Designed miniproteins, single chains, continued (2). Designs and how they scored, part 58

Each design is a single chain, and the fold is of that chain. pLDDT is the mean over its residues in the fold that is shown.

## One batch from the design tools (miniprotein)

Design m6127
Fold by ESMFold2-Fast:
Formats: structure tokens, sequence, C-alpha cells
Structure m6127 (fold): chain A 78 residues (1-78)
């Protein structure tokens, strides 16, 4: 996909993730974000930082844990 399409898709996924209250749906969104991040190494550090910020703002401890684990997985790829 083009860079503009990639950024639009990632922003859309992050916005959905920020509004998500179901841990199972959050996990599916995170899997899609992680898949895109693995194909685009240049975005991994910034995505990890965004996921860490979402984890700190999350009021659901299960979703916060999923967000932290995803951020750690992205940092491991760096």
Amino acid sequence: MSESELIAKLVGLLLRLAAETDPAEAEELLEEILELAKEHPELQEELAEQLELLAKESEDPEIAELLREAAEELRELL
C-alpha cells in the first residue's frame, strides 16, 4: 500500500483501539497493528510509544496489559 494509505489505516486502528472497551476486540486490533508494524520497521518505535501511552490512559487493566505487551513485542523487534 502507499505510505498515505498505511498512515490512514494505522491512525484508524489506533483510534478504534483508544475507544475499545472489550479486551477481545482490543486484542484483534492489536494483532492487526502488530502485523502492519512487522512489515514496516520504520514505524515500530513510534507505534510502541503510542501503545505505551494508550496503556497509561486505559482504565481497563486487561486492555492496559494487552497494550503494554504489544508495545514490548514491538520494541523486541527493534
Scores: mean pLDDT 79

Design m6128
Fold by ESMFold2-Fast:
Structure m6128 (fold): chain A 62 residues (1-62)
Amino acid sequence: SEVVEQAKELLDAMAATVTDPAALRAGRDTILQQMRDFGVSPEELAELERRADTLLAQAEAR
């Protein structure tokens, strides 16, 4: 779905530009909640959560 593809791109862009892990976490939570509200499939949601968690873990390790 286009909204899931846009969410992935936004998560990648945030991870590349946002250096504050707290701000990245807030942005991640907002995107994931928006995806739930859009009714994306559980499989697509799980993929987005895994991607977001990986990016957040990398940011926290900085």
Scores: mean pLDDT 78

Design m6129
Fold by ESMFold2-Fast:
Structure m6129 (fold): chain A 77 residues (1-77)
Amino acid sequence: PELPPEALELLKEAQELAERAREAWEAGDYATAAELAEEAARLAERAAELLPPELAEQVRRVAEAARAMAEAARAAA
């Protein structure tokens, strides 16, 4: 089945933010990593609301991982 266009765009944005958060973390910019990871989690959660249950569960797990990264980054900053 076709994914809703809005969900696909949100997932793409979340993925891009998560990748930027990882790069910021590797550069030692923990404040930026925390902000980007938190925004990625928010977009992933919004996308999950638009997805079939099976995909929504996977996306929610990704959002939880991103929030964990944000918390770790804030603690490191």
Scores: mean pLDDT 84

Design m6130
Fold by ESMFold2-Fast:
Structure m6130 (fold): chain A 76 residues (1-76)
Amino acid sequence: SMEQRKKDAENALKGAKETIEAFRRALAEGAPPVVLSNLITAAYIQASAAIYFGNKEAEKVLEEVKRLAAEADRRL
C-alpha cells in the first residue's frame, strides 16, 4: 500500500541518519577502517532504500553519505 511505502521510506531515512551519526562517532573515536566502511555501506543502503520508497529528503542524505565516504577514503 502507499501508506506502507511511506512508513518504509521514513524508517529507512531514520535508519540512514542514525547510521551517519554512528559513523561520525566511530570516526572521532578512531575506529578501524572495516568498521567505518561497514557503517558507510549501511547508510548508503538505507538512504537508497528511502529514495526507492519515494522520500525526497533522502536524496540529500545520500549526498551526505557520499561526502563522508570520500572523507573516510582520504584518511585511509
Scores: mean pLDDT 86

Design m6131
Fold by ESMFold2-Fast:
Structure m6131 (fold): chain A 64 residues (1-64)
Amino acid sequence: SGAEKAREYLLKAAEAAEAGDFLSALEHLGQAKKAGAPDSVVEEAYRAVRAGDVERLRELAEKT
């Protein structure tokens, strides 16, 4: 499903952010949006990436 794919991309963004790969994290957020993640979730995920808040990214994935 689109929700399952969006969740998978949010988790990949969290992994990239934890590794310090900011560009890959943003690319994965773009894929999550394409898969059907709501704009509000993607906006919060972008803020979490900028803050280095990996835990918040994982929470957003679980709520998706």
Scores: mean pLDDT 84

Design m6132
Fold by ESMFold2-Fast:
Structure m6132 (fold): chain A 72 residues (1-72)
Amino acid sequence: SLSPEQLEAEIDYAFAVMLLSLIKKYGADEELAERAKELFERARNAGVISPEQAERDLKEIDELLEKKKAEE
């Protein structure tokens, strides 16, 4: 069974994945991008995802945010 802390981390990860999907589909909002990054970092620290997966997801968010800023 999952501890309360582990369950919260799993929920944070699911929310981060949802936010990344929305950012990819509708464009990066800086506030949403920062929220997604915080949630991925929490999931990594809790051991829900590998460091390699977290680095890839964080990099993708940063690249999407930079692309949006370059298009403004």
Scores: mean pLDDT 82

Design m6133
Fold by ESMFold2-Fast:
Structure m6133 (fold): chain A 74 residues (1-74)
Amino acid sequence: SAEELLEKILEAVKNNDLETLVRLVKEALDTLSPEEALKILEEALKFAESNPEVPEEIIVVLRIALQEVREMVA
């Protein structure tokens, strides 16, 4: 579900686990509707940007994924 995938993405962000984050983002884009993917990626990016310990690489991955989804729903 979108909620379970968001939980896993947030866990990867908290752990600075770039490899797991990239895999989970790809899973979200492949399995969720664009509207569901947009919602969870916006929530994940908001969380990442609110945490100063999150590395730039994590934020960049989320921004790129969110941009791709926004283009699909526009």
Scores: mean pLDDT 84

Design m6134
Fold by ESMFold2-Fast:
Structure m6134 (fold): chain A 75 residues (1-75)
Amino acid sequence: PSPEAINAAGIAALDELAAVAPPEVAALLREARARLEAGDSEGAGLLVTRALNALSDEERAAAVATLNAAMNAAG
């Protein structure tokens, strides 16, 4: 898989998560998406971590599963 395909899959997964997340978490995920598009993968990762930490254990598990599925699909 190309780095471009992995990045595109990550952006798509963040968009899907932001659509169903609470407003404050969705805002962090949208900022992470913008950072990925700008090439700031470290800044994006920090924002994703903050977003995941704001979720319940069930919501976090579902979000991690979504991200892992996107990475596997890009593989």
Scores: mean pLDDT 78

Design m6135
Fold by ESMFold2-Fast:
Structure m6135 (fold): chain A 65 residues (1-65)
Amino acid sequence: SDAEIQALLERARELREEAARLREEAAKLPPDSPERRRLELEAEVLEGVAALLEGVVALLKEKEK
């Protein structure tokens, strides 16, 4: 359904925006900072979840003609 597809895409967008913020914050820290590594890891996790949601959307669209 359009509502389900839109909800998943909105969630994926929000996760990618949050990941971008975390990467921007990480870039302000020293390259060997444990905090920088934490923020980068959190961003990678969010990007991975967003990619999975986008994959689910692709499968849902494939089910539609």
Scores: mean pLDDT 87

Design m6136
Fold by ESMFold2-Fast:
Structure m6136 (fold): chain A 70 residues (1-70)
Amino acid sequence: SVDEKVEAVVDKYSPLINEALDNKDYEKAIELIEKLTKEIVAIYEEAGRPEDAETARIVGEEAIEKIKEA
């Protein structure tokens, strides 16, 4: 399912993002969030769910903005 594909991407990137943040490697954390967001957006676009794809873009952009403020 689409939800299972999205969850697999989240499960892959979340521990890597958390490790980068714990190490204060903000450049790496941003890179990983950009990759996570692109993969999730692609999954939703392929599934014909443009609203979910747009939500994923916004969430990714907000996460990056918060890191840049740290």
Scores: mean pLDDT 87

Design m6137
Fold by ESMFold2-Fast:
Formats: sequence, structure tokens, C-alpha cells
Structure m6137 (fold): chain A 109 residues (1-109)
Amino acid sequence: ALAAATAALAIALGLSAATAAAIASIALALANAKAQINAAIAANAPAAALANGATILENLITDLLIAAGLSAATASAIAAASVAAVLAGASPAAIAAAVISAIAAALAK
């Protein structure tokens, strides 16, 4: 639901189908990561395991953003901010909206 809604919003904002697909993949990854991080915290997972999961998520989001046409520097900055927001307890929907805004700004000519 979040991924589909996020892709529809991106298309409505005039972003390409490829960019919308990348944003939908990021929204899905954020929702899955939030659920897994919450489960790991509830299970008292060690900080090293949470840090490793955060690094994997950051790399995934960075790769998806580069595939969407963003520079490596912009992609890594958005990915790092998104992962920090997940760890701080932000909702996946709020993070996805912030990512859409950042991508739209980065792609503006």
C-alpha cells in the first residue's frame, strides 16, 4: 500500500515511471526495515546488529537513488538521513514523503 501510494504520488508530481518505481522500492525497503528494527529492538538485539542493518539499508537506498539518476553524493546523503529517521522512530510514510521531496528537488533543473 505505501509503495503503491508513493509511486502514484511521484507520477502525479511529474516524475518519470523509472523514478517512481525506484521511490516505490525505497518506500517498501523503509517499511520492511522499520518493522525489522522494531522487532530487533523488542528482542533486545545488540547495537552492532542494528548498526549493521542500518548500513545495509543505507547502501540499498543509495543504490536505488543512483539508479533513479541521482549523484552518488546526493543519494548517500538522502539514504543516511532516511536511515537516521528510521532509527529515530519516524513513520515509513513520513520518510517516504521526505525522500520524494528530496528527489524532486535534486532532479529540478
Scores: mean pLDDT 72

Design m6138
Fold by ESMFold2-Fast:
Structure m6138 (fold): chain A 69 residues (1-69)
Amino acid sequence: SSRELALKEVQAGMLVIAARTELELGEDPEVVRRLVEEARRLVEEVEAAGGKPSEKLLEEIRELEEELA
């Protein structure tokens, strides 16, 4: 299931881009939070399955989580 893990990581990356875009546009913080939470859940699923998400992706999620705190 290397393909499945790779697709989850791609989905998480796309959610990060969407969250950053929404945040920059001044959109509803609840929408941004949901996108970030979904991205976090996907990378946690990748890690639980023995995959290693990219450090850049993990850092981008962390930065967004800090901005929303």
Scores: mean pLDDT 87

Design m6139
Fold by ESMFold2-Fast:
Structure m6139 (fold): chain A 95 residues (1-95)
Amino acid sequence: GEELKERARELAEEAIELARRALELARELMEVDPSLLLRAIGAALRAIGIIFDAELLLEKLDEIDPEEALKRAEALLEEARRLVEELERLLEEAR
């Protein structure tokens, strides 16, 4: 019940922070390697999508089944983590 909603909130907030980091990494990638511009733009759009979905989840948290909210938050966090890892790898190879 309540504990699952609190966990979903924490995970959604972490997903937003990681997605914001992904935006910073995408910006740095565009500066370091212009040949990766389209990939960096694609990553930035995915990060914006994660932020939007996570903020929407937080707004609707009391209206959603707690287990469903947790599942969505976990998926958003995992997507954000993978995006950060992808961008960090690309930056290491570009530098």
Scores: mean pLDDT 88

Design m6140
Fold by ESMFold2-Fast:
Parts: structure tokens; sequence; C-alpha cells
Structure m6140 (fold): chain A 88 residues (1-88)
């Protein structure tokens, strides 16, 4: 059952990182609409979001759960699409 515990731990870490990425993304989308942010500030925020995404993907891969990994990849693509809209 240690393998199942490791799987659950990696899934939880991936979920936490995806939640953090989504919260930071929503915050950035709101800030860009309300305040004139510098390009450096926007780029720094996006780097933070991408870091959380990379961590989530790694944990999803380490979970060994193919269905979970597929779901995480789908959620990452949604986040990346929204990041691209901010940069446009």
Amino acid sequence: MEEEEKRRKHQREADHLLIAARINLVGLESMVKLYPLSQEEVDAAIRGIEGAIDGALKHAEESGDENFLKQVKKEIEEIRKRVAEIRA
C-alpha cells in the first residue's frame, strides 16, 4: 500500500500546484484589466504560473496514474491558452 500512498501524495501535490497556478492566473487577468502593469511584472507573474505548471506535470507523471496525467495535461493546456491571451 506504500505505492498507493505515493500515488495519492503525488496527485495531491499536482492538484495543489494546479490550484496555485489557476489562482495566480485569475489574479493576473484581473490585475491586467484594473491596473497598468509593466511588461516585467507580467512576465514575472507568468514565469511563476509556468513554474507551478511544470511542478504539477512532474508530480502527475510520478503518480503513475495515466488517466490523472491525461487530465492534468488537459488542465495545463487550458491554463496555457489563457496565459497566451494575456500576452496577446
Scores: mean pLDDT 86

Design m6141
Fold by ESMFold2-Fast:
Structure m6141 (fold): chain A 80 residues (1-80)
Amino acid sequence: SPIEEMLASLKLHFDHLASTLDEESFKEELLLTVRQLMLWAKRHLSREEVEELAKRILEYIEEHYPEVLEEVKKIIEEVL
């Protein structure tokens, strides 16, 4: 699935950011990455695929980075 491939890439990118940046910079770059990915998805994917991607991103953030969940939700709502 293209969505699964994008999520795998996103997870690797977040792991890289977490290993290389301080906590504040990591949060800023994570939020920027989500915004850029959702903007790309809105241009290139169907509405249903965008909604599925958003759902899967939120599930991942809730499990691994719950402290930024509310900011990620706001970004997704703003972009969509």
Scores: mean pLDDT 87

Design m6142
Fold by ESMFold2-Fast:
Structure m6142 (fold): chain A 87 residues (1-87)
Amino acid sequence: QSATINVKAGTSKTIKLPVNVKKGETVTVTVTVNGATKTLTLTVDGSSKTIRVNDVIIKVTTDPEKNELVVTAKALRGDHTITVTVT
């Protein structure tokens, strides 16, 4: 599954992405901002990871009860389009 987040300078946006894995299983999340790509591996157990890609801070939180990822992107400077892919 893939989603696009459009974030304005100094603001944050949150999206929810369903995951096709069971509670306690692992998902791979790939985040792309302006051609820069980072990959995260998370267990669907309520844990979270935070990364920075250029001028964007991305926090990914797992929700095992809803089988969802909660992705929050904050643009530190400039307007950004972020692509999030989950496998």
Scores: mean pLDDT 83

Design m6143
Fold by ESMFold2-Fast:
Structure m6143 (fold): chain A 94 residues (1-94)
Amino acid sequence: SLLKEAEKLVEQARELEAKGTPDSLAQAGRLYSEAGDKYYKMGKYEEAYKLYLRSSRLYEEAARLTPDPVTAGVYLIASGVDKLVAEKLKKKIE
């Protein structure tokens, strides 16, 4: 079930987000983005939108907290991609 897969990804992402390290926040972002993809495939665009936005915010936070500028750049690219996907979805649900 795509729904059960998405819910499991969200639960795993929440546990990683709670750890609050740059790496755990970035991994949480990745899992929220993957959950967003599952909701998108189900036609649940509002749920997908919220998950892509959360992913973007966590990658941005991870970039701010990491001491490595190269890693920060990678996280900011991931944040930007998910933000653009979310903005595109917002046009479908407005």
Scores: mean pLDDT 91

Design m6144
Fold by ESMFold2-Fast:
Structure m6144 (fold): chain A 70 residues (1-70)
Amino acid sequence: SAAEKEKIEKEYLKKLLDVFVEMMEELGRVLEEGRRRGWSREEILARLQEVADKATEKVKKLKKEEEEKL
């Protein structure tokens, strides 16, 4: 039904927003921890990339789950 489809689409968008917010918070924590612990620029960059890669995989999973429910 149209109502069920709208509900699935809204759930997807909310989960997508949550992933983006969590990613931004994690990136901020990496920068703060790196500064406190005296990490090299290379170490900070590697950890930022790990956070971004993790978020990318979560987004791919959410998109697949939405497509399977529609």
Scores: mean pLDDT 87

Design m6145
Fold by ESMFold2-Fast:
Structure m6145 (fold): chain A 83 residues (1-83)
Amino acid sequence: SAEEQKARELLALEPDHAYARGIVLHNQGKYDEAIVAYTNALGLVPKEEIPGLLNNLGIAYRNQGKYDEALKLYEEALALDPS
């Protein structure tokens, strides 16, 4: 689809930047901003990177005390890895 092609093009240009920005913000304790960056990266990274990204997103939600959201993300990550 056009959306898939656009996502692959963005993956080639910005995947590491979006994910890396999320990690930097997370390490600074800026969890709201980290969540936005990780969520943006989900549409851009290759499928094999999604479980790790979902785990980091879950950790950010957990650090905000949003345990139900964190659990859902961990369950999604586990379902994708190792399958």
Scores: mean pLDDT 75

Design m6146
Fold by ESMFold2-Fast:
Structure m6146 (fold): chain A 65 residues (1-65)
Amino acid sequence: SMEELRKRAEELAERLKEILKKEFGVDPEVTVSEDGKKITLKFKNGTVTVASLEDVERYIEIVEN
């Protein structure tokens, strides 16, 4: 369901935020799209990056495993 997808995306967004803080010393604002398919990273310098949920899952799997 969309609710389950969004919840999974929010959990992945939180994990991504912690990884970026611990590994790279950056603390972006992390936002999940309403459909749970995209994660947006907004950095303090004004840079905005958009990543697909699939790309974020793959990144976390590589870094944590």
Scores: mean pLDDT 80

Design m6147
Fold by ESMFold2-Fast:
Structure m6147 (fold): chain A 68 residues (1-68)
Amino acid sequence: SMEDKQIEALIRMLKSMLEHTRVPKGKAFYEKLIELVEEKRLDEAFQELSKVHKKIASTRKSLEELFG
């Protein structure tokens, strides 16, 4: 199906990111995302991405308030 083809394309993209990532924590993150996508657990995959994004944004704002 088209959905299966899209999931396969997404997995290929994530595997490429994993291959080019040298940081162990980053590798573990992409490996977890690949597993969630292969299991078609897209909501959980998006929650993991959102969690990382929120932490980075919060840390950046705190640094800008202290040094800006």
Scores: mean pLDDT 74

Design m6148
Fold by ESMFold2-Fast:
Structure m6148 (fold): chain A 70 residues (1-70)
Amino acid sequence: DKKQEELAKIDQKKKDAKGFEGNAKGESILNDQRGRQDPSLKKKEQEKSEELLKKAKEKLEEVKKLEEEL
């Protein structure tokens, strides 16, 4: 069933995106805590959070394309 396979792919990509967003939020919280102790670490931790958000965005764009095909 192509419809079920497509929905399963969309669901998996949504879960992946949610995971990356969750990890990015975790890194943002850690960045805030570390930035209070060592401001020099703020930039590196921010870049890590941004990379995770970028991955989440890419997965969401894939989901959008798949949903447009439905």
Scores: mean pLDDT 72

Design m6149
Fold by ESMFold2-Fast:
Structure m6149 (fold): chain A 56 residues (1-56)
Amino acid sequence: MSPLARRVLELLRRHAGNPPTQAEIAEELGVSRGAVSRALRELAEAGLIGLGDTPP
């Protein structure tokens, strides 16, 4: 799993009660929205998040 995917996972766990959008994750981590989308796909493929937790 990429370093970015791990950082995204930790951010989502910290904000479980109010999950951030892809744009907010990108701003917090200083990366592009495309990089966040790829990281979310990696987490879904690893079974660490549900498909319903990722935007289409």
Scores: mean pLDDT 74

Design m6151
Fold by ESMFold2-Fast:
Structure m6151 (fold): chain A 72 residues (1-72)
Amino acid sequence: NAEELVKKYEEKIKENPNDAQAWYNLGKAYEKLGDLEKAIEAYRKAGFLDPDSPLGREAVANAARLEKKLAA
């Protein structure tokens, strides 16, 4: 359930707001839920927190992909 995943990762982020993996997973959960604008925000946050990692680079790429989809 994507809604349960959102709740799970929101709780992780409340405990550690700098958890890039939790922000990335929150982005994936919002994407599954169809909440693309919130997914973009979460992915951007993950990329900001960990820009030089594979996770951070993937988050930036996912945000760009969804931004292009919304602009179409």
Scores: mean pLDDT 87

Design m6152
Fold by ESMFold2-Fast:
Structure m6152 (fold): chain A 60 residues (1-60)
Amino acid sequence: MKEKALLALEEAVKRVAVKTGDLIEALRQLTDEDLREAAERYGVSTSAVRRERKRALKRA
């Protein structure tokens, strides 16, 4: 589900952004492990979260 994958991505970005102070930098610094952890928390596939990250990076 797209909405849950987006929520998972937002959670991962916010967690990293607390350290970087920049949402775009946080989005770029996300590792596959960060995406997997967020996907597991929201009950979505890691591939779905990875797809949403790729879409977000294209807009940045």
Scores: mean pLDDT 76

Design m6153
Fold by ESMFold2-Fast:
Structure m6153 (fold): chain A 91 residues (1-91)
Amino acid sequence: MLTPEQALRVIRATAQAMLDILAPKAKEAGHDEIADEIVKFAREMLENAERGDLEGAQAAVRKAQPAILKAVSLMTDEEVDEFARRQAELA
């Protein structure tokens, strides 16, 4: 089980990886609406995590889930691995 501080680090890492990888890839695939949604939720995740608001950050993650899953479905296995690696590097 993650401590609250560890959970916030993971959420920040996930949000940054969403901005660095998922949003650009969704936009490249012609899904601007998915890219915009990912950027909005990633920003909310980062803002809540910076504040130390774990519940708010987790709520943003839950809202982001459908957009994240759609973006990931547009990616190659190599791009999915890049996303996972970026999250791990930032956490």
Scores: mean pLDDT 82

Design m6154
Fold by ESMFold2-Fast:
Structure m6154 (fold): chain A 60 residues (1-60)
Amino acid sequence: SEVEKESEERIEKVSKENVERLKKFEEEHPNASTEEVAREVGRVLREIGDVIQESLEALK
């Protein structure tokens, strides 16, 4: 359906944006501490999780 397609496109877009953000962080901060890396990864996972949850709610 159109709603399913829109949800998939939104999840894909947010996932791509966050992957690019992580790559850029890694390139700009090659000596980042384990704590800094863990915090950035945690933020990305939370944002992706929120988008997935919103998309699933929209399908109900």
Scores: mean pLDDT 77

Design m6155
Fold by ESMFold2-Fast:
Structure m6155 (fold): chain A 91 residues (1-91)
Amino acid sequence: DAKAQQAAQNAREVMQALGFSKWIQDLAAEGARNGDAEGAGEEVEAYLLEKGGEPEVAKRGGELVRRIAELAYQGVSVDEMLPTLIKELAS
C-alpha cells in the first residue's frame, strides 16, 4: 500500500531530523505503517530502558515515537509534523 509506505517514510524522516538512532527510526516507521503507534512507543521505551536510559527520558522517547507514528499513520506530512511537535514541546 502506497499510503502505508509513505506513512512509514514520513515517520522515519521526522525521527531522523530529531536526531534519533536508525533503530528507533525503523520502529517509528513500522508503527506508522501498521497503525500501531502505541506498540511502537512502548517498544522504544523498553529499548531505551534496556540500554540504561533514565526512566523519564525513556518514557518521553516512547511518547514522542507514539505521537509521530500516529500522525504519520493519519497522513500528516513531515513539514506538518515538525512544526506541530515544536509547538507542543514549547508548550
Scores: mean pLDDT 82

Design m6156
Fold by ESMFold2-Fast:
Structure m6156 (fold): chain A 75 residues (1-75)
Amino acid sequence: SDVEYVKELMKKVKEAVKLLLKKGDYKEAEELIKDFKKQMEEFIKKAEKEDKEKAEEIRKLLKETEEELKKLLEE
């Protein structure tokens, strides 16, 4: 499902960001997060046209993931 796909993608992005931060690659981690947010916003726009309920669930997951990523950057 689209929701499961998004959950898997979010997990991979969080793992990649954690790895970059552990190496001290803060700029690359910030760019990865920025790119991910843009990709997810476009995906949500497309999803809203076909399934509003799934789009709302994905938007909630994105918000939660953004908060987690922000905490990782702030340490």
Scores: mean pLDDT 80

Design m6157
Fold by ESMFold2-Fast:
Structure m6157 (fold): chain A 80 residues (1-80)
Amino acid sequence: MDEAIELAKKGSEAARAGDYETAAKYFEEAARLFEEAGLHQMAAEALEQASKMYEKAGDLEKAKELRERAERLRELARQR
């Protein structure tokens, strides 16, 4: 849990520095840990942040992929 939150903070710091590719990777790793913990809503939020960072970095394919994953996780969170 604490590790996922720490990774999300590092993602925010990288984003503030303009390092969008690094920020995206930190948010993506945080999302993975939230998914492993069964925290679908938190994982979806982290994937949305990663998607926004990939858009800023110019990786539109990756951004789309993560946005779709976030939507599926939100649907799972609503069902439970």
Scores: mean pLDDT 85

Design m6158
Fold by ESMFold2-Fast:
Structure m6158 (fold): chain A 89 residues (1-89)
Amino acid sequence: SEEEIEELEAELRELIDRALELAREALRKATDKETLLRAIALLLQAIGLRIELELLRKEDLSDEEKIERLKKLIERAKELIAEAEALLA
């Protein structure tokens, strides 16, 4: 449904914003080359998710296809958050 799509888009936007925040913090706190490169990779992946969300909004997909794509993007965003949190630990 349209309502389910809007709720999933809102959840994804919140997760992307959190991933970007944590990736920027990891980048700022990085003291070694390996951590710096991993933080840069996470930042780029989070930006990529934002681009994918914007592109999905422009695609002529069924509601079912949009929901499936949004759920996959949400899973990826949660993985990025976990990876960024691990770098900050």
Scores: mean pLDDT 89

Design m6159
Fold by ESMFold2-Fast:
Structure m6159 (fold): chain A 105 residues (1-105)
Amino acid sequence: SLLDHFTLLGKNLKFEDGRVYDLYKGDESLKGVLLLKDVAGGGMVLLTILSETKFKATNLATGESYELEADFENKTLTNVASGGKFGVSEELAELLKEAVEEALE
């Protein structure tokens, strides 16, 4: 499965909209790629690290993609095109920040 190329970083990570995700990190073949898996529905979103604060999010069911700007201190992800904001838990914000810092070093 796709998950054979990913290592689990954290489980049951919350968004303020009530959705809960597991966060994974890609192996050497998927360097700089993270995966969010919806715990309830099993839906998956790839996060490709573009910069210290920017991701490309891709919905794996639809193939649709958009850019997210991260504010790790205020614990928000913003859809760059729409301006829509998503609040994230402190644990999810810290894990995303650590994964980005590791990928860019």
Scores: mean pLDDT 86

Design m6160
Fold by ESMFold2-Fast:
Structure m6160 (fold): chain A 58 residues (1-58)
Amino acid sequence: KEKGLLDTAELSGEDAKEVGGEVSYEEALKRAKETAEIKGVSEEAAEKAAEIFYEKAK
């Protein structure tokens, strides 16, 4: 998505909540970065999503 408004929010919150807990931080980060590249959102949003996702996994 060009704007990535919803995509950015989902990467940071919704997607992290839903997936929650079956992957390592490294895998979550890699996936988030790939999604960011595809949707054209910032790497910062992807990294935040990976951090939240990993924290929820604890």
Scores: mean pLDDT 60

Design m6161
Fold by ESMFold2-Fast:
Structure m6161 (fold): chain A 57 residues (1-57)
Amino acid sequence: ATAAAEAQAGAHTDRLIKEKKDEILKRVDQAAERSDPETRENLELGKKFIEKMAEKL
């Protein structure tokens, strides 16, 4: 019972991280649209880093 409650809390945290990640990625995409090609490449590398960090969860 206690272990199930802790598992649900973990799932809730993972969901919040996913939602926050989606918002951050959206903002990075908006910034990339307004940037020159070199800055866009750097922003894409940043997105890849964020995605890789989320995969570790």
Scores: mean pLDDT 72

Design m6162
Fold by ESMFold2-Fast:
Structure m6162 (fold): chain A 59 residues (1-59)
Amino acid sequence: MKEKIEEAKEEIKKLYEEGKSEEEAIAEGVSRLMREVGLSHDEAYELAKEAIEEAKKEK
């Protein structure tokens, strides 16, 4: 796995678990993935959404 993508997904999950809304956690995750990994908005959004879905399954 690419470490930068994994770190961003973990941060998104943490934000959601700490009580941020899905939209807030996704927005922060998209910004980070685009900035640190260089993904497009659409790619970053899909990864952020997947991280939120994973967090929901574990809650």
Scores: mean pLDDT 77

Design m6163
Fold by ESMFold2-Fast:
Structure m6163 (fold): chain A 55 residues (1-55)
Amino acid sequence: DDQRLQGATDALTTMAKAGASEEELRSAAKTLVAAGYLTEEQAEEALKKALERVK
């Protein structure tokens, strides 16, 4: 569901802007996969997009 991917991307972007490290963002993405909220592929895409938004 594209809405879950978008929501995760926005959440990770907000965390990054608040000063979260790449490792903290990666940990959050893994937690979403473990919870069944995202697939591994969706989590990697959300993380990549969040990092690109804050570079």
Scores: mean pLDDT 80

